# Ledger of designs, part 76: designed miniproteins, single chains, continued (2)

Each design is a single chain, and the fold is of that chain. pLDDT is the mean over its residues in the fold that is shown.

## One batch from the design tools (miniprotein)

Design m6615
Fold by ESMFold2-Fast:
Structure m6615 (fold): chain A 72 residues (1-72)
Amino acid sequence: MTKEQLRKEAEADIKAAKQLLKEAKTVEQLVAAAILAVGALYLAEQAGDEELIKEAEKVLEEVLQKMKEEEK
């Protein structure tokens, strides 16, 4: 993949993770959002895009926090 393709894929995965986080009603949906966020982080790091890395890290943090709240 080119760096441009990696950035676009990371952006798409971040959007998908945010959407899943927003609609999540089950822990399975939160796990799916976490997987997308981790994938986006990996792609953003490969692309060397600092803004996308920060965005993916933030989304992953929000997903993990919501998973803890759902378990309470």
Scores: mean pLDDT 80

Design m6616
Fold by ESMFold2-Fast:
Structure m6616 (fold): chain A 67 residues (1-67)
Amino acid sequence: MEKEVEEVAEKILKILSESKKPLSGKELIEKTKASIDLVRLALRKLIKEGKVKAVEVGDEILFELAK
């Protein structure tokens, strides 16, 4: 599980670095092709490490690279 979470975290960072806009959790699931559980765990880890931040845009929570 932890190895898979780390792999998904690396994919999320790459996807966000290549994106011109913040992405939703659903978009990250589709782009990584990972399960919702793995994406959720990877996002929690990245946010705790200060690498990704959650931003509220209208009615959605989107994710982007932290500065």
Scores: mean pLDDT 80

Design m6617
Fold by ESMFold2-Fast:
Structure m6617 (fold): chain A 100 residues (1-100)
Amino acid sequence: SAQELAEKGLELGEKGIKSESGLEAARLAVEGAWYVSEAINSGEELDGKLAAEAANAAIKGGLQGMKKDPSSVPEATGGAIAGVGALTEVALKGLAPKDA
């Protein structure tokens, strides 16, 4: 389901933020952003708050990847940009928080 994809994206992004490896943080940010984007584009019902939190986790994971390992900058930048793209899609599709 879209919700399960977004929850997986959030889990991966948060693991990236907590990772001590910049390369792992970068890879998890890219993967997390992909899951969130798939959730948003699934056409299924999706909580906008969850989608936004997952997208933001990918952005933060990418930024942490760059900070911890300069060799990860291309992949970390890709993850951060993908996360920004997902967050933009949440806004453009008017996905509201469940309790907004």
Scores: mean pLDDT 78

Design m6618
Fold by ESMFold2-Fast:
Structure m6618 (fold): chain A 93 residues (1-93)
Amino acid sequence: MENAEKNYEKAIEALKKGLEWAEKQGRSDDVEKYKKAIEFVEEQKKKGVNKDYLTLLEEAAKKAGLDFWRDVAEAYRAMLEAIDKIEEERKKK
């Protein structure tokens, strides 16, 4: 009962974090795509399809027309850039 349920929950959680990021950036088109991706995963869960976490994300991204992994990587890079600026200020004595 654990593995399939955990995979659905992980996929939905990852997509929800992408949705929150898109909302904060004011990217309305991406917000709608993330919502469609979440709906797709929820539909797969209702059908009891046994797929791993990455496969669920890949299929959801294709269904919604979303470059999920690229968006996540871009958001992560923005965070690292902000951290680097703080660290450079700290190292400047």
Scores: mean pLDDT 69

Design m6619
Fold by ESMFold2-Fast:
Structure m6619 (fold): chain A 72 residues (1-72)
Amino acid sequence: SSRDATKRMQQLYLGQQARDLILQLLQQGWSVSDARAVAYQQVRRLGRRYDLSDSTIDNIIDQAVQQALQQL
């Protein structure tokens, strides 16, 4: 329950970037699976650099997909 403010901000930023990317790709006619795959590659690269766990990275991308679909 103790927040690392920097790590939380990095997670929020990655989530916003992934959501926006997925939304743009979906609007261009990409499948959910293909849009997710592109965003996952980006989030995984940056997330590993920020020392985020695989479970945290998976959660970020899952939430980003859900949020992008809600904005369509």
Scores: mean pLDDT 83

Design m6620
Fold by ESMFold2-Fast:
Structure m6620 (fold): chain A 99 residues (1-99)
Amino acid sequence: SNVLRIIGLALRAIGLIFEAELYIEEGKAEEAIKLLEEALELVKEMKRLGAPKSVVVKLAERIIELAKKILELEVSEEVKKRAEKIIEEAKKLIEELKK
């Protein structure tokens, strides 16, 4: 069932997003960005499986919010590029769902 697969992906994405927020609070930007990258891939898979647009948008917006918080930290150029890429890809995902 696609519904059960979507629920499993959503719960994992929520868990990764929460863990990333905790790492951001600790100043561990590199660990946080890796978790947000994984969460975004799960959200993309949820969209492919036909998850409700509202759920996909909400998770993508939360990923953007946390990636922006990483950009406020003193981070390497590599982490900055990864955060900017996450923001761009998540914004594209949201825009595709408005069509």
Scores: mean pLDDT 90

Design m6621
Fold by ESMFold2-Fast:
Structure m6621 (fold): chain A 74 residues (1-74)
Amino acid sequence: MPPVITSVQTTSTSVTVTASGDGVLTISLFDEKGNLVGKGEGSSQTFTGLKPGNYTVVVQDEDGNTATARATVP
């Protein structure tokens, strides 16, 4: 089944993403300019050391299905 982003949690310096789906998920974080800030494999990833701004979360499964969400670091 396609991945589902189940939560996005933010602090003043971090974004934590939790997702559900079949197989191995890749969670990627992009800044407002579309630059890749970080990525990791698994159903949960925490990105730290972030500057304030608007970020885009992309979760991809092994079949190429994607889910996206927005995250704002204050």
Scores: mean pLDDT 81

Design m6622
Fold by ESMFold2-Fast:
Structure m6622 (fold): chain A 76 residues (1-76)
Amino acid sequence: KEENKKLIDELLKKGLLSEETYQRLLSLLEKTTDPRVEQSLLDFLKGLKEMYEQGKITPEQVEHFANVLIKLLERL
């Protein structure tokens, strides 16, 4: 959870997440008790950061994909 929180904080500070998306990710992380969900969230967010740093996606795409993941995990 701490590694996920640090990554989410970093994405917000870089301007890659809106405040709303940031709060939703933190809420999702705090409510989950499934280690597989926590790991999937971590891996996905790391991938988004790496793709952005490599110039493969835009900040708007990072925000979009983060929201798609939130909606998917909220349905579980």
Scores: mean pLDDT 79

Design m6623
Fold by ESMFold2-Fast:
Structure m6623 (fold): chain A 69 residues (1-69)
Amino acid sequence: LSKEQIEKIYEIASKVLGEEKAKKIVEKALELTKQGVPPVSAVALAAASEGASTGDIIRITKGVQEALD
């Protein structure tokens, strides 16, 4: 993930879950992508691990997919 992609993920996640959870989601997603998990899947797994609802995960992952394409 580039710095610009990380910033976009943070912005999208913070709008849905707030800044504190968004920071944790970015940190976990970055770790997962270093292990070979695709970016959208990494964000979904990170959001789920922070207690995001299914609806919130769908909203975040859709936004991230659009932002990275």
Scores: mean pLDDT 84

Design m6624
Fold by ESMFold2-Fast:
Parts: sequence; structure tokens; C-alpha cells
Structure m6624 (fold): chain A 68 residues (1-68)
Amino acid sequence: SLLDKLRHAADTLAADGFSGRAILRFLAWEAREAGEEELAERLLQIGEVSRSATEAVDRVYALLDELE
């Protein structure tokens, strides 16, 4: 599913040392490519408010769990 793809991408990019902002910009791009513009905007907002990559990934998981 798209949600599982986004979770996997968040974990992979964080493990590779990307910043929270960079992770969320990539996830937002993936969501837009899937036609999920509202999800993309919510992901970008997480990138703006997160203080670390770990916090960003935690917030992504919380958002995606809310949508299921």
C-alpha cells in the first residue's frame, strides 16, 4: 500500500542520515505521485514542525496510523 511504502521510505531515509525536512519532502512527493495531495500537505507540515529526524518519523507513523 502507499502507507506501507511511506513508512518504509521514512525508516530508510532516516537510517541513511537524512534530515526530517528532507525525509518529509520525499514522502510528500511520493504521496503526490499517488494522487494524495492532502496527505502530501500534511506530510510537509510534519517536516516544518519536527525538531529531529526521529521526531519526524514518529509523527509520520502516527499520521499514517490515524488514516487506517
Scores: mean pLDDT 87

Design m6625
Fold by ESMFold2-Fast:
Structure m6625 (fold): chain A 64 residues (1-64)
Amino acid sequence: SGVRVTDVRESVIDGVPVATVTLENRGSRDQDVELLVTAPNGQTALVRTTVPAGETVTVTVSLG
């Protein structure tokens, strides 16, 4: 494995708080990841994704 969270951004889309998470896999193997994103206001979202070997993926999730 070699997956890193490189960026977490909060924004509002159509009045809904969202988090955008950028994940980078510098390893030689695809990696399944599951992480909990927590906003400063205490809202949380669960991110599940696969980050392919050597790639960067961006996931946007609603914070409730």
Scores: mean pLDDT 80

Design m6626
Fold by ESMFold2-Fast:
Formats: sequence, C-alpha cells, structure tokens
Structure m6626 (fold): chain A 80 residues (1-80)
Amino acid sequence: AELAELEELNERLLAELEPLVEELRRLGAEEASELLAERAHLVDELRALAEAGAPLAELIRRAAELLRRALREVLERLRA
C-alpha cells in the first residue's frame, strides 16, 4: 500500500517536473536526462525508507527534498 501510494505520488511529481525538464532540453541541457536518472534513484531510496516503516508524510517531504537537490545540481552544472 505505501509503495503503491509512493509510486502514484512520484508519477504526479514527474508530471509536474516534465515542463521544466523539457525547457532544460530546449536550452541545450543534455543533463536533463540526468535529472530523470536522479529520480530513479529517489524511488529506490524511498522504497528503503518505506520498508523501514517511515510515515508517508515523511516520505513525501524526503522525495521533494531529493528532487529539489537533483534539480539544483543540474542547474549548477549548467551555470558552470
């Protein structure tokens, strides 16, 4: 149940991020694919937390933090 809810939330977050990823691609940011890879790692980390019994609300906050970090890292590389 928790993993299914987490996957649904991840899908919604991905849909919200898709316009930003597409804009990065239009700017010639080949690292947009890297943002998607970071998201895949996020799913694995959240699965481990869910198996450890973390509350769903905490998993959501953790997911948001990890996605923001991945986006920031991509933007920093583009700035450099």
Scores: mean pLDDT 60

Design m6627
Fold by ESMFold2-Fast:
Structure m6627 (fold): chain A 62 residues (1-62)
Amino acid sequence: STTEAFDRFVEALVAKDYDAAIAEAQRLPPGMARQLLEELLGYFEKHGRFDLAARVREALAA
């Protein structure tokens, strides 16, 4: 469900498991998934995490 996927997304972020956070975001409805992935992309770029930013761009392209 959307609620469970969102909860898993938040749990992954708190755990700093960013690969899991990206995967859980992709399980959300397309509009929510895109918004959260774009926010993660901005966050990772701002903090120099270009490895994770590339992973988010791949997810957005899918």
Scores: mean pLDDT 85

Design m6628
Fold by ESMFold2-Fast:
Structure m6628 (fold): chain A 95 residues (1-95)
Amino acid sequence: SVELEIKFLVHMLAINGELYVLARRLREEGKEEEAERVLELADRMEEAVVNRDFEALRETLEEALELAKKYADPETYEILERLIEEALRLAEEIE
């Protein structure tokens, strides 16, 4: 379904945006290595989307949740958890 694919891409864009915001905040706090890890994951997620590699996408979404759990404040974690859970559900429906 084109509608499901568009909804999935919208959620992926939202997740990627939140990861860039998280990375910027980490850099502002002097946490350069943590920021770099978040940005490297965001790049891998973008590559997986372009390549339509749903297995790699699932792995990067699971890694995003773990990084958010370690580095994000509770409010940002709750937002990312909700977005990632919905993206994973949509990916299962598309496959």
Scores: mean pLDDT 84

Design m6629
Fold by ESMFold2-Fast:
Structure m6629 (fold): chain A 97 residues (1-97)
Amino acid sequence: MINIEKFKEIADKLSEFIKEAYEEVKKYLDSLPSLSPIQKTALLFRFLAEVEEALFEAAKMVEEGASMEEAVEAAKKKIEEAVEEVKREAEKLAAEA
C-alpha cells in the first residue's frame, strides 16, 4: 500500500532534481524543429507520468522496508531513464516527419 507521507517526503527531496530533469527534456524537445507543439506537449506529459510512477514505486519500497536513501536513489535512476526514453521517442518522431 502507498504511504502518502512517504510519497510526499520523497517528492520533496527530489523536487529540484525533477525540475532540472523536466527542463532538460523541454530544452531537448525544443531543439527538434520537426516536432509539432502537440507532440512536444504529449512527450512532456509522458515524462511527468513516468516521474509520478517512479515516486509511487519509491514510496512502496520504503513501505516494504527499504531505506529512504535507497528509495530516493531508485527514483532518481528511474527519472534519468525516463529522460533518455523520452529523448529517444522524440528523435524517432522527428526522423519520421
Scores: mean pLDDT 83

Design m6630
Fold by ESMFold2-Fast:
Structure m6630 (fold): chain A 102 residues (1-102)
Amino acid sequence: DELKKRGEELTKRNQALFDEVAAEDDAEGSIEVESGGPHPKTGALVLVSTTLTFRSEGGRPVAVGATPPKVYLSENTPEAKEFAEKMKKQTEEEIKALLAAG
C-alpha cells in the first residue's frame, strides 16, 4: 500500500527533523503536514496541507510558525468544498493548539 509507505517515510523524516532541531540551539526546521482523503459520500479527493516551522529552544523543538492551510480538490463539487472547509478549519485549530503549547 503506497499510502502506508508514504506515511512511514513522513514519520521517519519528521522524527529526524525533530532530533536535528533539538540538537542545535536556534536551529530551524520545517515539516509539511497533510490531512484528508476521499470524501465519504462522493469519493472526491480532498487534501489540506500546511508547513509547520520549528525552532530549538533549550534543546527542545518548539512550533514557531505555520503557513496558511492550502486545499486541493480532485472534484469541484459543493460537497467536496464543504468537506474541504471543515478539514481546513480542523487544521487551523490544530495549528493554534501547537503554537499555544510552545
Scores: mean pLDDT 70

Design m6631
Fold by ESMFold2-Fast:
Structure m6631 (fold): chain A 97 residues (1-97)
Amino acid sequence: DNLEKAQKLLEETEEQFLEELKTKYGASEEEIEKLRELTREIRRLREEMKEKLKKYGTFENASAEEKEELRELAARIEELEDERAKIVEELKERAKK
């Protein structure tokens, strides 16, 4: 319940951020949808990483295979966060014109 409430609050905060990008920076519906998709994927991967860390207890206690899985998840999250950041930067730069 507390975790679900925290996730809903984060989702509401993310929707407010997307609305600000639309209203303040003139983001198109296509750009907002792409950002929403990236944010959704990042959230799912972060949740998966959290569940795996909870199962393994600590990173130090994880097996070599489990550590590799955690590293792959972390790398994928970073790639998606970088893609999202680039879109946001492009929107902000375009709005300055």
Scores: mean pLDDT 77

Design m6632
Fold by ESMFold2-Fast:
Structure m6632 (fold): chain A 72 residues (1-72)
Amino acid sequence: DLEELRKQVEQALREALALGNQEAVDYALLALAYLSQAEVAKRQGDEERAQEYLELARRHLQEAQRAIAAAK
């Protein structure tokens, strides 16, 4: 679900910013950028490219969440 992924990325970015953890912020921003690209691809009807960007967004979200957990 694209909407759920966006919610998770926005939550990770908020937590990373609150912690002042630059590594987590950088990963969350990359996840947000790829999610934005996936949304553009989906609007253009390019489902294959949208799925590729969604996978990249998920990977960077995972790294952001890892960095956030390590900072606690």
Scores: mean pLDDT 86

Design m6633
Fold by ESMFold2-Fast:
Structure m6633 (fold): chain A 83 residues (1-83)
Amino acid sequence: SKAELLERLRATLARDLETLKALYPNAPQSVFDAARARVDALLAEAEKVIAKAPSAEEAAKAVLPKFQAVMKEIEEEARRASA
């Protein structure tokens, strides 16, 4: 369902942010604060897309590539800031 998709995305992103802090403990707190703000904005946008989509499957196709790209950028920034 659409509700399950949104719940799964929230849980996955929360876990990914916790993992990011564990992997890059030397990165400044500002990097993690920026990552959380970016994830929150992405979830707000995803909620709108999911609500308007004709199905959970179509919603997933629209939002998952954006989540993948953003999380990759966030990890890259944390890695660079940790070095």
Scores: mean pLDDT 84

Design m6634
Fold by ESMFold2-Fast:
Formats: C-alpha cells, structure tokens, sequence
Structure m6634 (fold): chain A 96 residues (1-96)
C-alpha cells in the first residue's frame, strides 16, 4: 500500500520555486510513474510543496534526489541540498 510523501522546494524567489516545482512534478509523474496528489506554490516565501504517493521513505528520497538532478539539468539551478527532514518530507534547497 502506498503512503503520502511531500517534496518541499526552498528557493530564493517564487519564480525559481515555481519552475523547480514544475520539474519535480514532471519527474514524479512522467519519468518515475508516481501519483502526484498536488502542487502548491507560496511565491512570497519561495516554497513549492509537491505531494505524491510512494512505497516507502527510501523511494520518496530517491525520487527527490532524481528530481534535484533534473532541476540542475533542465533549469541550471544550483541544488544546495536534498534532505529527509521528517518521516514523510524531503526538502530540496535551490539557489538561482
């Protein structure tokens, strides 16, 4: 049975957070075949939250790590870190 996880993208501004969120959603849906439940952008805070289903936290972390590589490849943004911050949350920090 799948569990709900979230990837939280923290960026310097809403444009970087929004663009990175679109790349994460594309990787999760189209590359990894995972079910995305929602994408929420807080542009003022430079935060995008992507909610999705995965088998376990290891799969969720691997999905976040692949998403971080895609952010570097497609957007040219520097990824400062990928970290599991709690049981169901992985944080990706990006610099414009």
Amino acid sequence: MMKEYKIVIKAENGVAAGSAGMVVEDVLRNELGLKVLGVDLDAAKGITTVRFLAKDSKEALAAAERSAEAIREKLGLEVLGVEQVDENTVEIRVKA
Scores: mean pLDDT 88

Design m6635
Fold by ESMFold2-Fast:
Structure m6635 (fold): chain A 87 residues (1-87)
Amino acid sequence: SELLERLKELAERLIELIKEIEEDPTVATGRILRVIGLLLDAELTGDVKGALEEILKLAEELLKKTEDEELKKRLEELIKELEELLE
């Protein structure tokens, strides 16, 4: 329950970062829908850790796509929190 609520919080933060970083609206939409699908799957199956692992991969991919130092910092903070929940 608590882990699922943390997943939802981190996923919402990733969605906002996708909106800020991904300039192509079609690619941004695809990434956001993937995050939403991972959240729905975690709620239905209880596989919250699997969803966290996939959200971490998406955040790491997004980090490679931005040169903005403030957006990089926000992504690095998100990645650290995801890694801490997976330990």
Scores: mean pLDDT 87

Design m6636
Fold by ESMFold2-Fast:
Structure m6636 (fold): chain A 100 residues (1-100)
Amino acid sequence: MVELPEEVEQELIELSKRRTGLQLAAYAAATPELRDLAAHILGVLEAKKAKEEGFSDEEAVEIGKKKAEELRGKSVEELVEELSRLTGLSPARIRELARA
């Protein structure tokens, strides 16, 4: 499904009250139970990067969706590595942010 379930949206809202957006992304990427959520968050970050590179809004959304689909079912290690690539932070720093 392309839209998040209501339960997942509620969990995101609760986490956002306690953490910065970067800490929330790190927490999702480092948590095995939240891998699908992490894939979606990383897709959104990829779409934002595409917009910065001059892609249209429609192209950026498609790039983000493709990235989220690509990352679906990936391991925690692969998701942390992808977030590291997108943010410029080391994987060790991402894991520290996940525990904050």
Scores: mean pLDDT 73

Design m6637
Fold by ESMFold2-Fast:
Structure m6637 (fold): chain A 66 residues (1-66)
Amino acid sequence: SAVEATRPMARAVAVTLEDLGRIRPGTADAFAEAILDYLREHYDPSRPAGENVAEAVRAVLPEFAA
């Protein structure tokens, strides 16, 4: 699926934000799954995958913020 195809990008973003201290330690995997859960309901196939992931990150980040 288009959503599942974004999994490597979601994981890369999650690990990067955890390394930067933007999300709580040990939450990278949960944050990546939250991105994918958001995308399952809100994926816009008319937009690039990167824009879809960026929107998902903005939406779910507050729940994981350090």
Scores: mean pLDDT 89

Design m6638
Fold by ESMFold2-Fast:
Structure m6638 (fold): chain A 65 residues (1-65)
Amino acid sequence: GKLEHLIELAEALKSGDVKKAEEARKRLEEESGIDGTEASEIIQKYLDKGLSPEEAAKLALKELE
């Protein structure tokens, strides 16, 4: 679901895995209609505040809904 794909993106961003982040953005766009770039920016904002990938993804989902 949307949350699972956002968690995958958040984990890739936290680890610095550019390829996995690109794949996760594409999956979000294709399966959920969520803009991958916008989702990445929101998730990164929360990761920079010290939140876990799971918490960053949950908060990003609330902002995108």
Scores: mean pLDDT 85

Design m6639
Fold by ESMFold2-Fast:
Structure m6639 (fold): chain A 89 residues (1-89)
Amino acid sequence: MAKEEALEYARKGAEYSIEAGKLGGRSDSGAGGAISNIGTATASMLGQDARPSGEGAALSSLHAGEKGGNKELGEKGKEYNLKAGEAGA
């Protein structure tokens, strides 16, 4: 998969992670997911395995959606963060 696809997936994952945390969820975890997506994009640009950063961002997105957060947005963030990692590998 092309680097541009990895960057687009990372962008979508970051947006969903942040939104999952904003709506009564864990905003710190949403921000953490976005930061991990920067790592995924950086690894992809450097030709490194981006999967560990994508997996970390996916977990942060799920936590952002927990207990009062938007779980659906957390799950969408997880899916895009994992796709970003796989595309950047």
Scores: mean pLDDT 67

Design m6640
Fold by ESMFold2-Fast:
Structure m6640 (fold): chain A 82 residues (1-82)
Amino acid sequence: SAERRKEIIERINALIAEIQAILGQLQQQGKLSPEIKKLAEEITEILRQYGDLVVKNAPVSELEKLLKRLEELKAQIKKLAS
């Protein structure tokens, strides 16, 4: 539904902002390890895919998969940063 799509897009956008804030803080602290940099590169690729999915009006299921992957990557970054 249009409502579900809007909710998922808002969640993805909020999660992207959170990830960017975490990565920016880690950069300022000199904590961007090679492992975290690799995860940041994966996130950049996912953001390219997200843009394509939005432009193509892809099914909500594809956006939900992308949201789950971003949540997993955020958790991995936080674990490596601790």
Scores: mean pLDDT 88

Design m6641
Fold by ESMFold2-Fast:
Structure m6641 (fold): chain A 76 residues (1-76)
Amino acid sequence: MAEVERLVAMSEDELIKKIAEAREKGDVEFEVKLRILLEMKLLGVPDEEIKEVLLNFDNEEVREKVEEEIKKKKEE
């Protein structure tokens, strides 16, 4: 809960830095979560929707659905 609130409040630049730190630590799961968060912020997704996605990130179906939506929006 507290982690999700902090991650959503981070700027794009802070997220890029955090992704690099997670990569150096070998925390692959956290790196992927941060990359998805960054993509959602770049697409202008509201913070409340981003929080909902991150809270359910451990659910494989939710993660797959979010990745599909991000891909569709990037293709536009």
Scores: mean pLDDT 72

Design m6642
Fold by ESMFold2-Fast:
Structure m6642 (fold): chain A 82 residues (1-82)
Amino acid sequence: SDEELTRKILEHFGLPEMPPEELYRAIKITLENLVKNKHYFIIRKYLPPLLAILDEFSDDELSPEGRELKETVRKAAELAGL
């Protein structure tokens, strides 16, 4: 579920409690900025644990927004050579 995905991400990165919508928006904005500025080294360093968490969730367990986040993260990983 989106709630369980969000909980695992917040716990792993030591982030404050927030709803899935807020977390998803924050991740998307951060990744868009990193890609725009070609900070692929930073993406390669920090994205792998997020990819591992996302891989625990199948697409049918996630909302359309959760699936969109998963695709956004996957594309950033591909651009960074992961």
Scores: mean pLDDT 86

Design m6643
Fold by ESMFold2-Fast:
Structure m6643 (fold): chain A 91 residues (1-91)
Amino acid sequence: SLSPAEIARRLRRQLLAQGMSLANAMAAMALVLYFNAQPISRQEAIDTLERLFGLSRREATRLLNTLVALGLLGYDEARNELYVDVSALPA
């Protein structure tokens, strides 16, 4: 299995390849590292991006929506949780 640090690094690399800003790609990487690549509620992810990384609620919501749209985060509707889809991350 991949370490949280390797998952976060691959996520950052993929986001930069998709044209995301360095600041947003680093925020996404830092979020994954902060939660050790574990599933997290959408609300906790937004609150963490606002509180620890200084994003507005709008910026945090947009970032998470972009990660889901790119298939880099999955969303489990039954649990209301975001998770890293490791199978979607290139080597």
Scores: mean pLDDT 83

Design m6644
Fold by ESMFold2-Fast:
Structure m6644 (fold): chain A 71 residues (1-71)
Amino acid sequence: MKEEFLKALYDLVANGDPAAREFLRNELGLSEEDLKHIVSGDLRPVLDKLVEKSGLSREEIEEALRKGYSL
């Protein structure tokens, strides 16, 4: 489960993967607004929700997204 969340976050920002988008919406309860913040790099309004819902650490989330943004 946690590894699936990290992969979904990466795939969302690296590839705009619609399956990753749907997975995050369904499993973490993210809104379209939350997803837009993630893909734009403005994590401030969504980071706490990601930590709470996924059980991932802030550092794990930031590392996955950083790798995705580099593309």
Scores: mean pLDDT 79

Design m6645
Fold by ESMFold2-Fast:
Structure m6645 (fold): chain A 94 residues (1-94)
Amino acid sequence: SSELEELIEKFERFMARIVHLILSDAPKEEVVAEIERLKEWLRENKVPNAEEIIARLDEIERMILEARTEEEKQAVIDRLAELGKELVETLKKE
């Protein structure tokens, strides 16, 4: 549906912004703030499995705050990519 396509597009924009902030060495608080906005959006839009996704985003926020090396930053990006794939697949099947 067009509503489903809009939902996926908005989610992909959130994910792209978060990854861009990490790759651009933005302050960690800015990255966390963007993830918090994504968590709010997931709740407001009644996204399937929102609370499970939010729990995974909470773990990713911890990884971001603890990341000190480029390898650790890449691990965050990889985990975000994995979560993004899972959510888009879930949304496309509903």
Scores: mean pLDDT 84

Design m6646
Fold by ESMFold2-Fast:
Structure m6646 (fold): chain A 87 residues (1-87)
Amino acid sequence: MSDDEIVKRLAELLSKASIEQLRDAAEQAGKKVGVSGITAWYLLTTVYQLVREGYSGEDAIKKSAKLAGVSRETARRVLETAIELLE
């Protein structure tokens, strides 16, 4: 999945999910990928905010990964896992 496809799919799912579903998806995605649920939550919410501010998918993922202190690959895995869990 491309970075733009990840952020588009994530934004659609986040707009429809409850805050409880989002927190659970973040915790489970973090556990599956090997990061804390707090880190996963921060990645999800930061990517969504950056996309809303007009950043491209690549730039949103790159910047959120840097801010969260994880690799771009780890950030992509968290976001893709959260998408799978919210579908």
Scores: mean pLDDT 83

Design m6647
Fold by ESMFold2-Fast:
Structure m6647 (fold): chain A 88 residues (1-88)
Amino acid sequence: SEIIERIKKSDLLSEAEKRYLIKLLKEGKISVSTINELLKILEELKKKGIDVSKLPLIEIVDKLVEEKPKDEVKYLRKLIEEAVKKYG
């Protein structure tokens, strides 16, 4: 799977975060498109000088999976913006 290899090669994610996202993908709890958008947002934040390693990424994704929002990408961006204000 191209997405699993992308997750494994990412320098933006911890090993725990990589394992967690791969588990969710295998369980069908998160889409490939949502993971691609997550990685894109993290790259944008890194370019702005934000330390993405300080973001509680597992908690952010858990909230996304629990809420099952109609627009996953919009809700993901909102959760990350709130986390950046608190932890960035």
Scores: mean pLDDT 86

Design m6648
Fold by ESMFold2-Fast:
Structure m6648 (fold): chain A 100 residues (1-100)
Amino acid sequence: SAAAEREAALREVHELLEEIRAKALARQEPSDEEIAATLARLRELLGRLSREEVERVLATAQTLKDNISAWAAAHGWDLPRTLALLDRLIALLEERLAEL
Protein backbone atom coordinates (compact mmCIF):
# COMPACT_ATOMS: atom_id res chain seq x y z
CA SER A 1 0.00 0.00 0.00
CA ALA A 2 3.02 2.37 0.32
CA ALA A 3 3.24 2.45 -3.51
CA ALA A 4 -0.54 3.07 -3.71
CA GLU A 5 -0.22 5.91 -1.13
CA ARG A 6 2.60 7.53 -3.18
CA GLU A 7 0.56 7.16 -6.40
CA ALA A 8 -2.45 8.78 -4.68
CA ALA A 9 -0.27 11.65 -3.34
CA LEU A 10 1.29 12.26 -6.78
CA ARG A 11 -2.19 12.26 -8.40
CA GLU A 12 -3.45 14.80 -5.81
CA VAL A 13 -0.41 17.07 -6.46
CA HIS A 14 -1.18 17.02 -10.22
CA GLU A 15 -4.87 17.74 -9.44
CA LEU A 16 -3.79 20.79 -7.35
CA LEU A 17 -1.63 22.10 -10.21
CA GLU A 18 -4.45 21.50 -12.74
CA GLU A 19 -6.91 23.40 -10.47
CA ILE A 20 -4.46 26.35 -10.34
CA ARG A 21 -4.22 26.26 -14.17
CA ALA A 22 -8.03 26.03 -14.65
CA LYS A 23 -8.71 28.92 -12.22
CA ALA A 24 -5.99 31.07 -13.86
CA LEU A 25 -7.57 30.50 -17.31
CA ALA A 26 -10.91 31.57 -15.78
CA ARG A 27 -9.11 34.69 -14.38
CA GLN A 28 -9.93 33.63 -10.80
CA GLU A 29 -7.25 34.77 -8.32
CA PRO A 30 -6.72 32.73 -5.11
CA SER A 31 -7.47 34.31 -1.71
CA ASP A 32 -4.84 34.39 1.08
CA GLU A 33 -6.74 31.51 2.77
CA GLU A 34 -6.72 29.45 -0.46
CA ILE A 35 -2.96 30.11 -0.95
CA ALA A 36 -2.23 29.04 2.66
CA ALA A 37 -4.43 25.91 2.33
CA THR A 38 -2.84 24.89 -1.01
CA LEU A 39 0.72 25.32 0.37
CA ALA A 40 -0.13 23.39 3.58
CA ARG A 41 -1.65 20.51 1.56
CA LEU A 42 1.30 20.39 -0.87
CA ARG A 43 3.72 20.32 2.11
CA GLU A 44 1.89 17.23 3.50
CA LEU A 45 1.83 15.48 0.10
CA LEU A 46 5.54 16.15 -0.67
CA GLY A 47 6.53 14.07 2.40
CA ARG A 48 5.11 11.00 0.58
CA LEU A 49 6.89 11.56 -2.76
CA SER A 50 10.26 10.19 -3.93
CA ARG A 51 13.09 12.47 -5.12
CA GLU A 52 12.31 11.64 -8.79
CA GLU A 53 8.59 12.45 -8.27
CA VAL A 54 9.45 15.81 -6.59
CA GLU A 55 11.81 16.61 -9.54
CA ARG A 56 9.01 15.88 -12.05
CA VAL A 57 6.47 17.95 -10.08
CA LEU A 58 8.98 20.85 -9.90
CA ALA A 59 9.44 20.73 -13.71
CA THR A 60 5.64 20.65 -14.16
CA ALA A 61 5.13 23.62 -11.78
CA GLN A 62 7.87 25.66 -13.54
CA THR A 63 6.28 24.95 -16.96
CA LEU A 64 2.84 25.86 -15.55
CA LYS A 65 4.16 29.21 -14.22
CA ASP A 66 5.82 30.02 -17.58
CA ASN A 67 2.64 29.10 -19.52
CA ILE A 68 0.31 31.08 -17.21
CA SER A 69 2.66 34.12 -17.25
CA ALA A 70 2.89 34.05 -21.08
CA TRP A 71 -0.87 33.53 -21.46
CA ALA A 72 -1.70 36.38 -19.05
CA ALA A 73 0.74 38.73 -20.86
CA ALA A 74 -0.75 37.78 -24.26
CA HIS A 75 -4.24 38.76 -23.00
CA GLY A 76 -3.15 41.91 -21.09
CA TRP A 77 -4.21 40.38 -17.75
CA ASP A 78 -2.61 40.58 -14.30
CA LEU A 79 -2.58 37.39 -12.19
CA PRO A 80 -0.28 38.57 -9.34
CA ARG A 81 -1.78 36.27 -6.67
CA THR A 82 -1.71 33.20 -8.95
CA LEU A 83 1.94 33.87 -9.89
CA ALA A 84 2.83 34.46 -6.20
CA LEU A 85 1.20 31.09 -5.32
CA LEU A 86 3.21 29.35 -8.07
CA ASP A 87 6.46 31.05 -6.90
CA ARG A 88 5.80 29.81 -3.35
CA LEU A 89 4.94 26.29 -4.61
CA ILE A 90 8.17 26.20 -6.68
CA ALA A 91 10.20 27.41 -3.64
CA LEU A 92 8.61 24.68 -1.46
CA LEU A 93 9.41 22.01 -4.09
CA GLU A 94 13.04 23.26 -4.36
CA GLU A 95 13.38 23.22 -0.53
CA ARG A 96 12.02 19.64 -0.40
CA LEU A 97 14.34 18.52 -3.24
CA ALA A 98 17.37 19.95 -1.36
CA GLU A 99 16.38 17.79 1.69
CA LEU A 100 16.27 14.58 -0.40
Scores: mean pLDDT 88

Design m6649
Fold by ESMFold2-Fast:
Structure m6649 (fold): chain A 67 residues (1-67)
Amino acid sequence: GDAGAGAEYAAKAAAYARAGDYEKASEFVLQTARANPAARAPALEGARYARAGDYEKAEIFADKAGG
């Protein structure tokens, strides 16, 4: 995978989640998982919480996915 792209996608996911755009946050969390297979499980959980509007849990899992 591309670890650099994974970090960038994780940062975008966090930024959109903070803005309340959980749909875009969810998409970038999934892109993080695609770029870094080790981040797949936390990225998918983060995307799930972001879609539900649970920013606190989405942020925790996004941080795990991004490093």
Scores: mean pLDDT 70

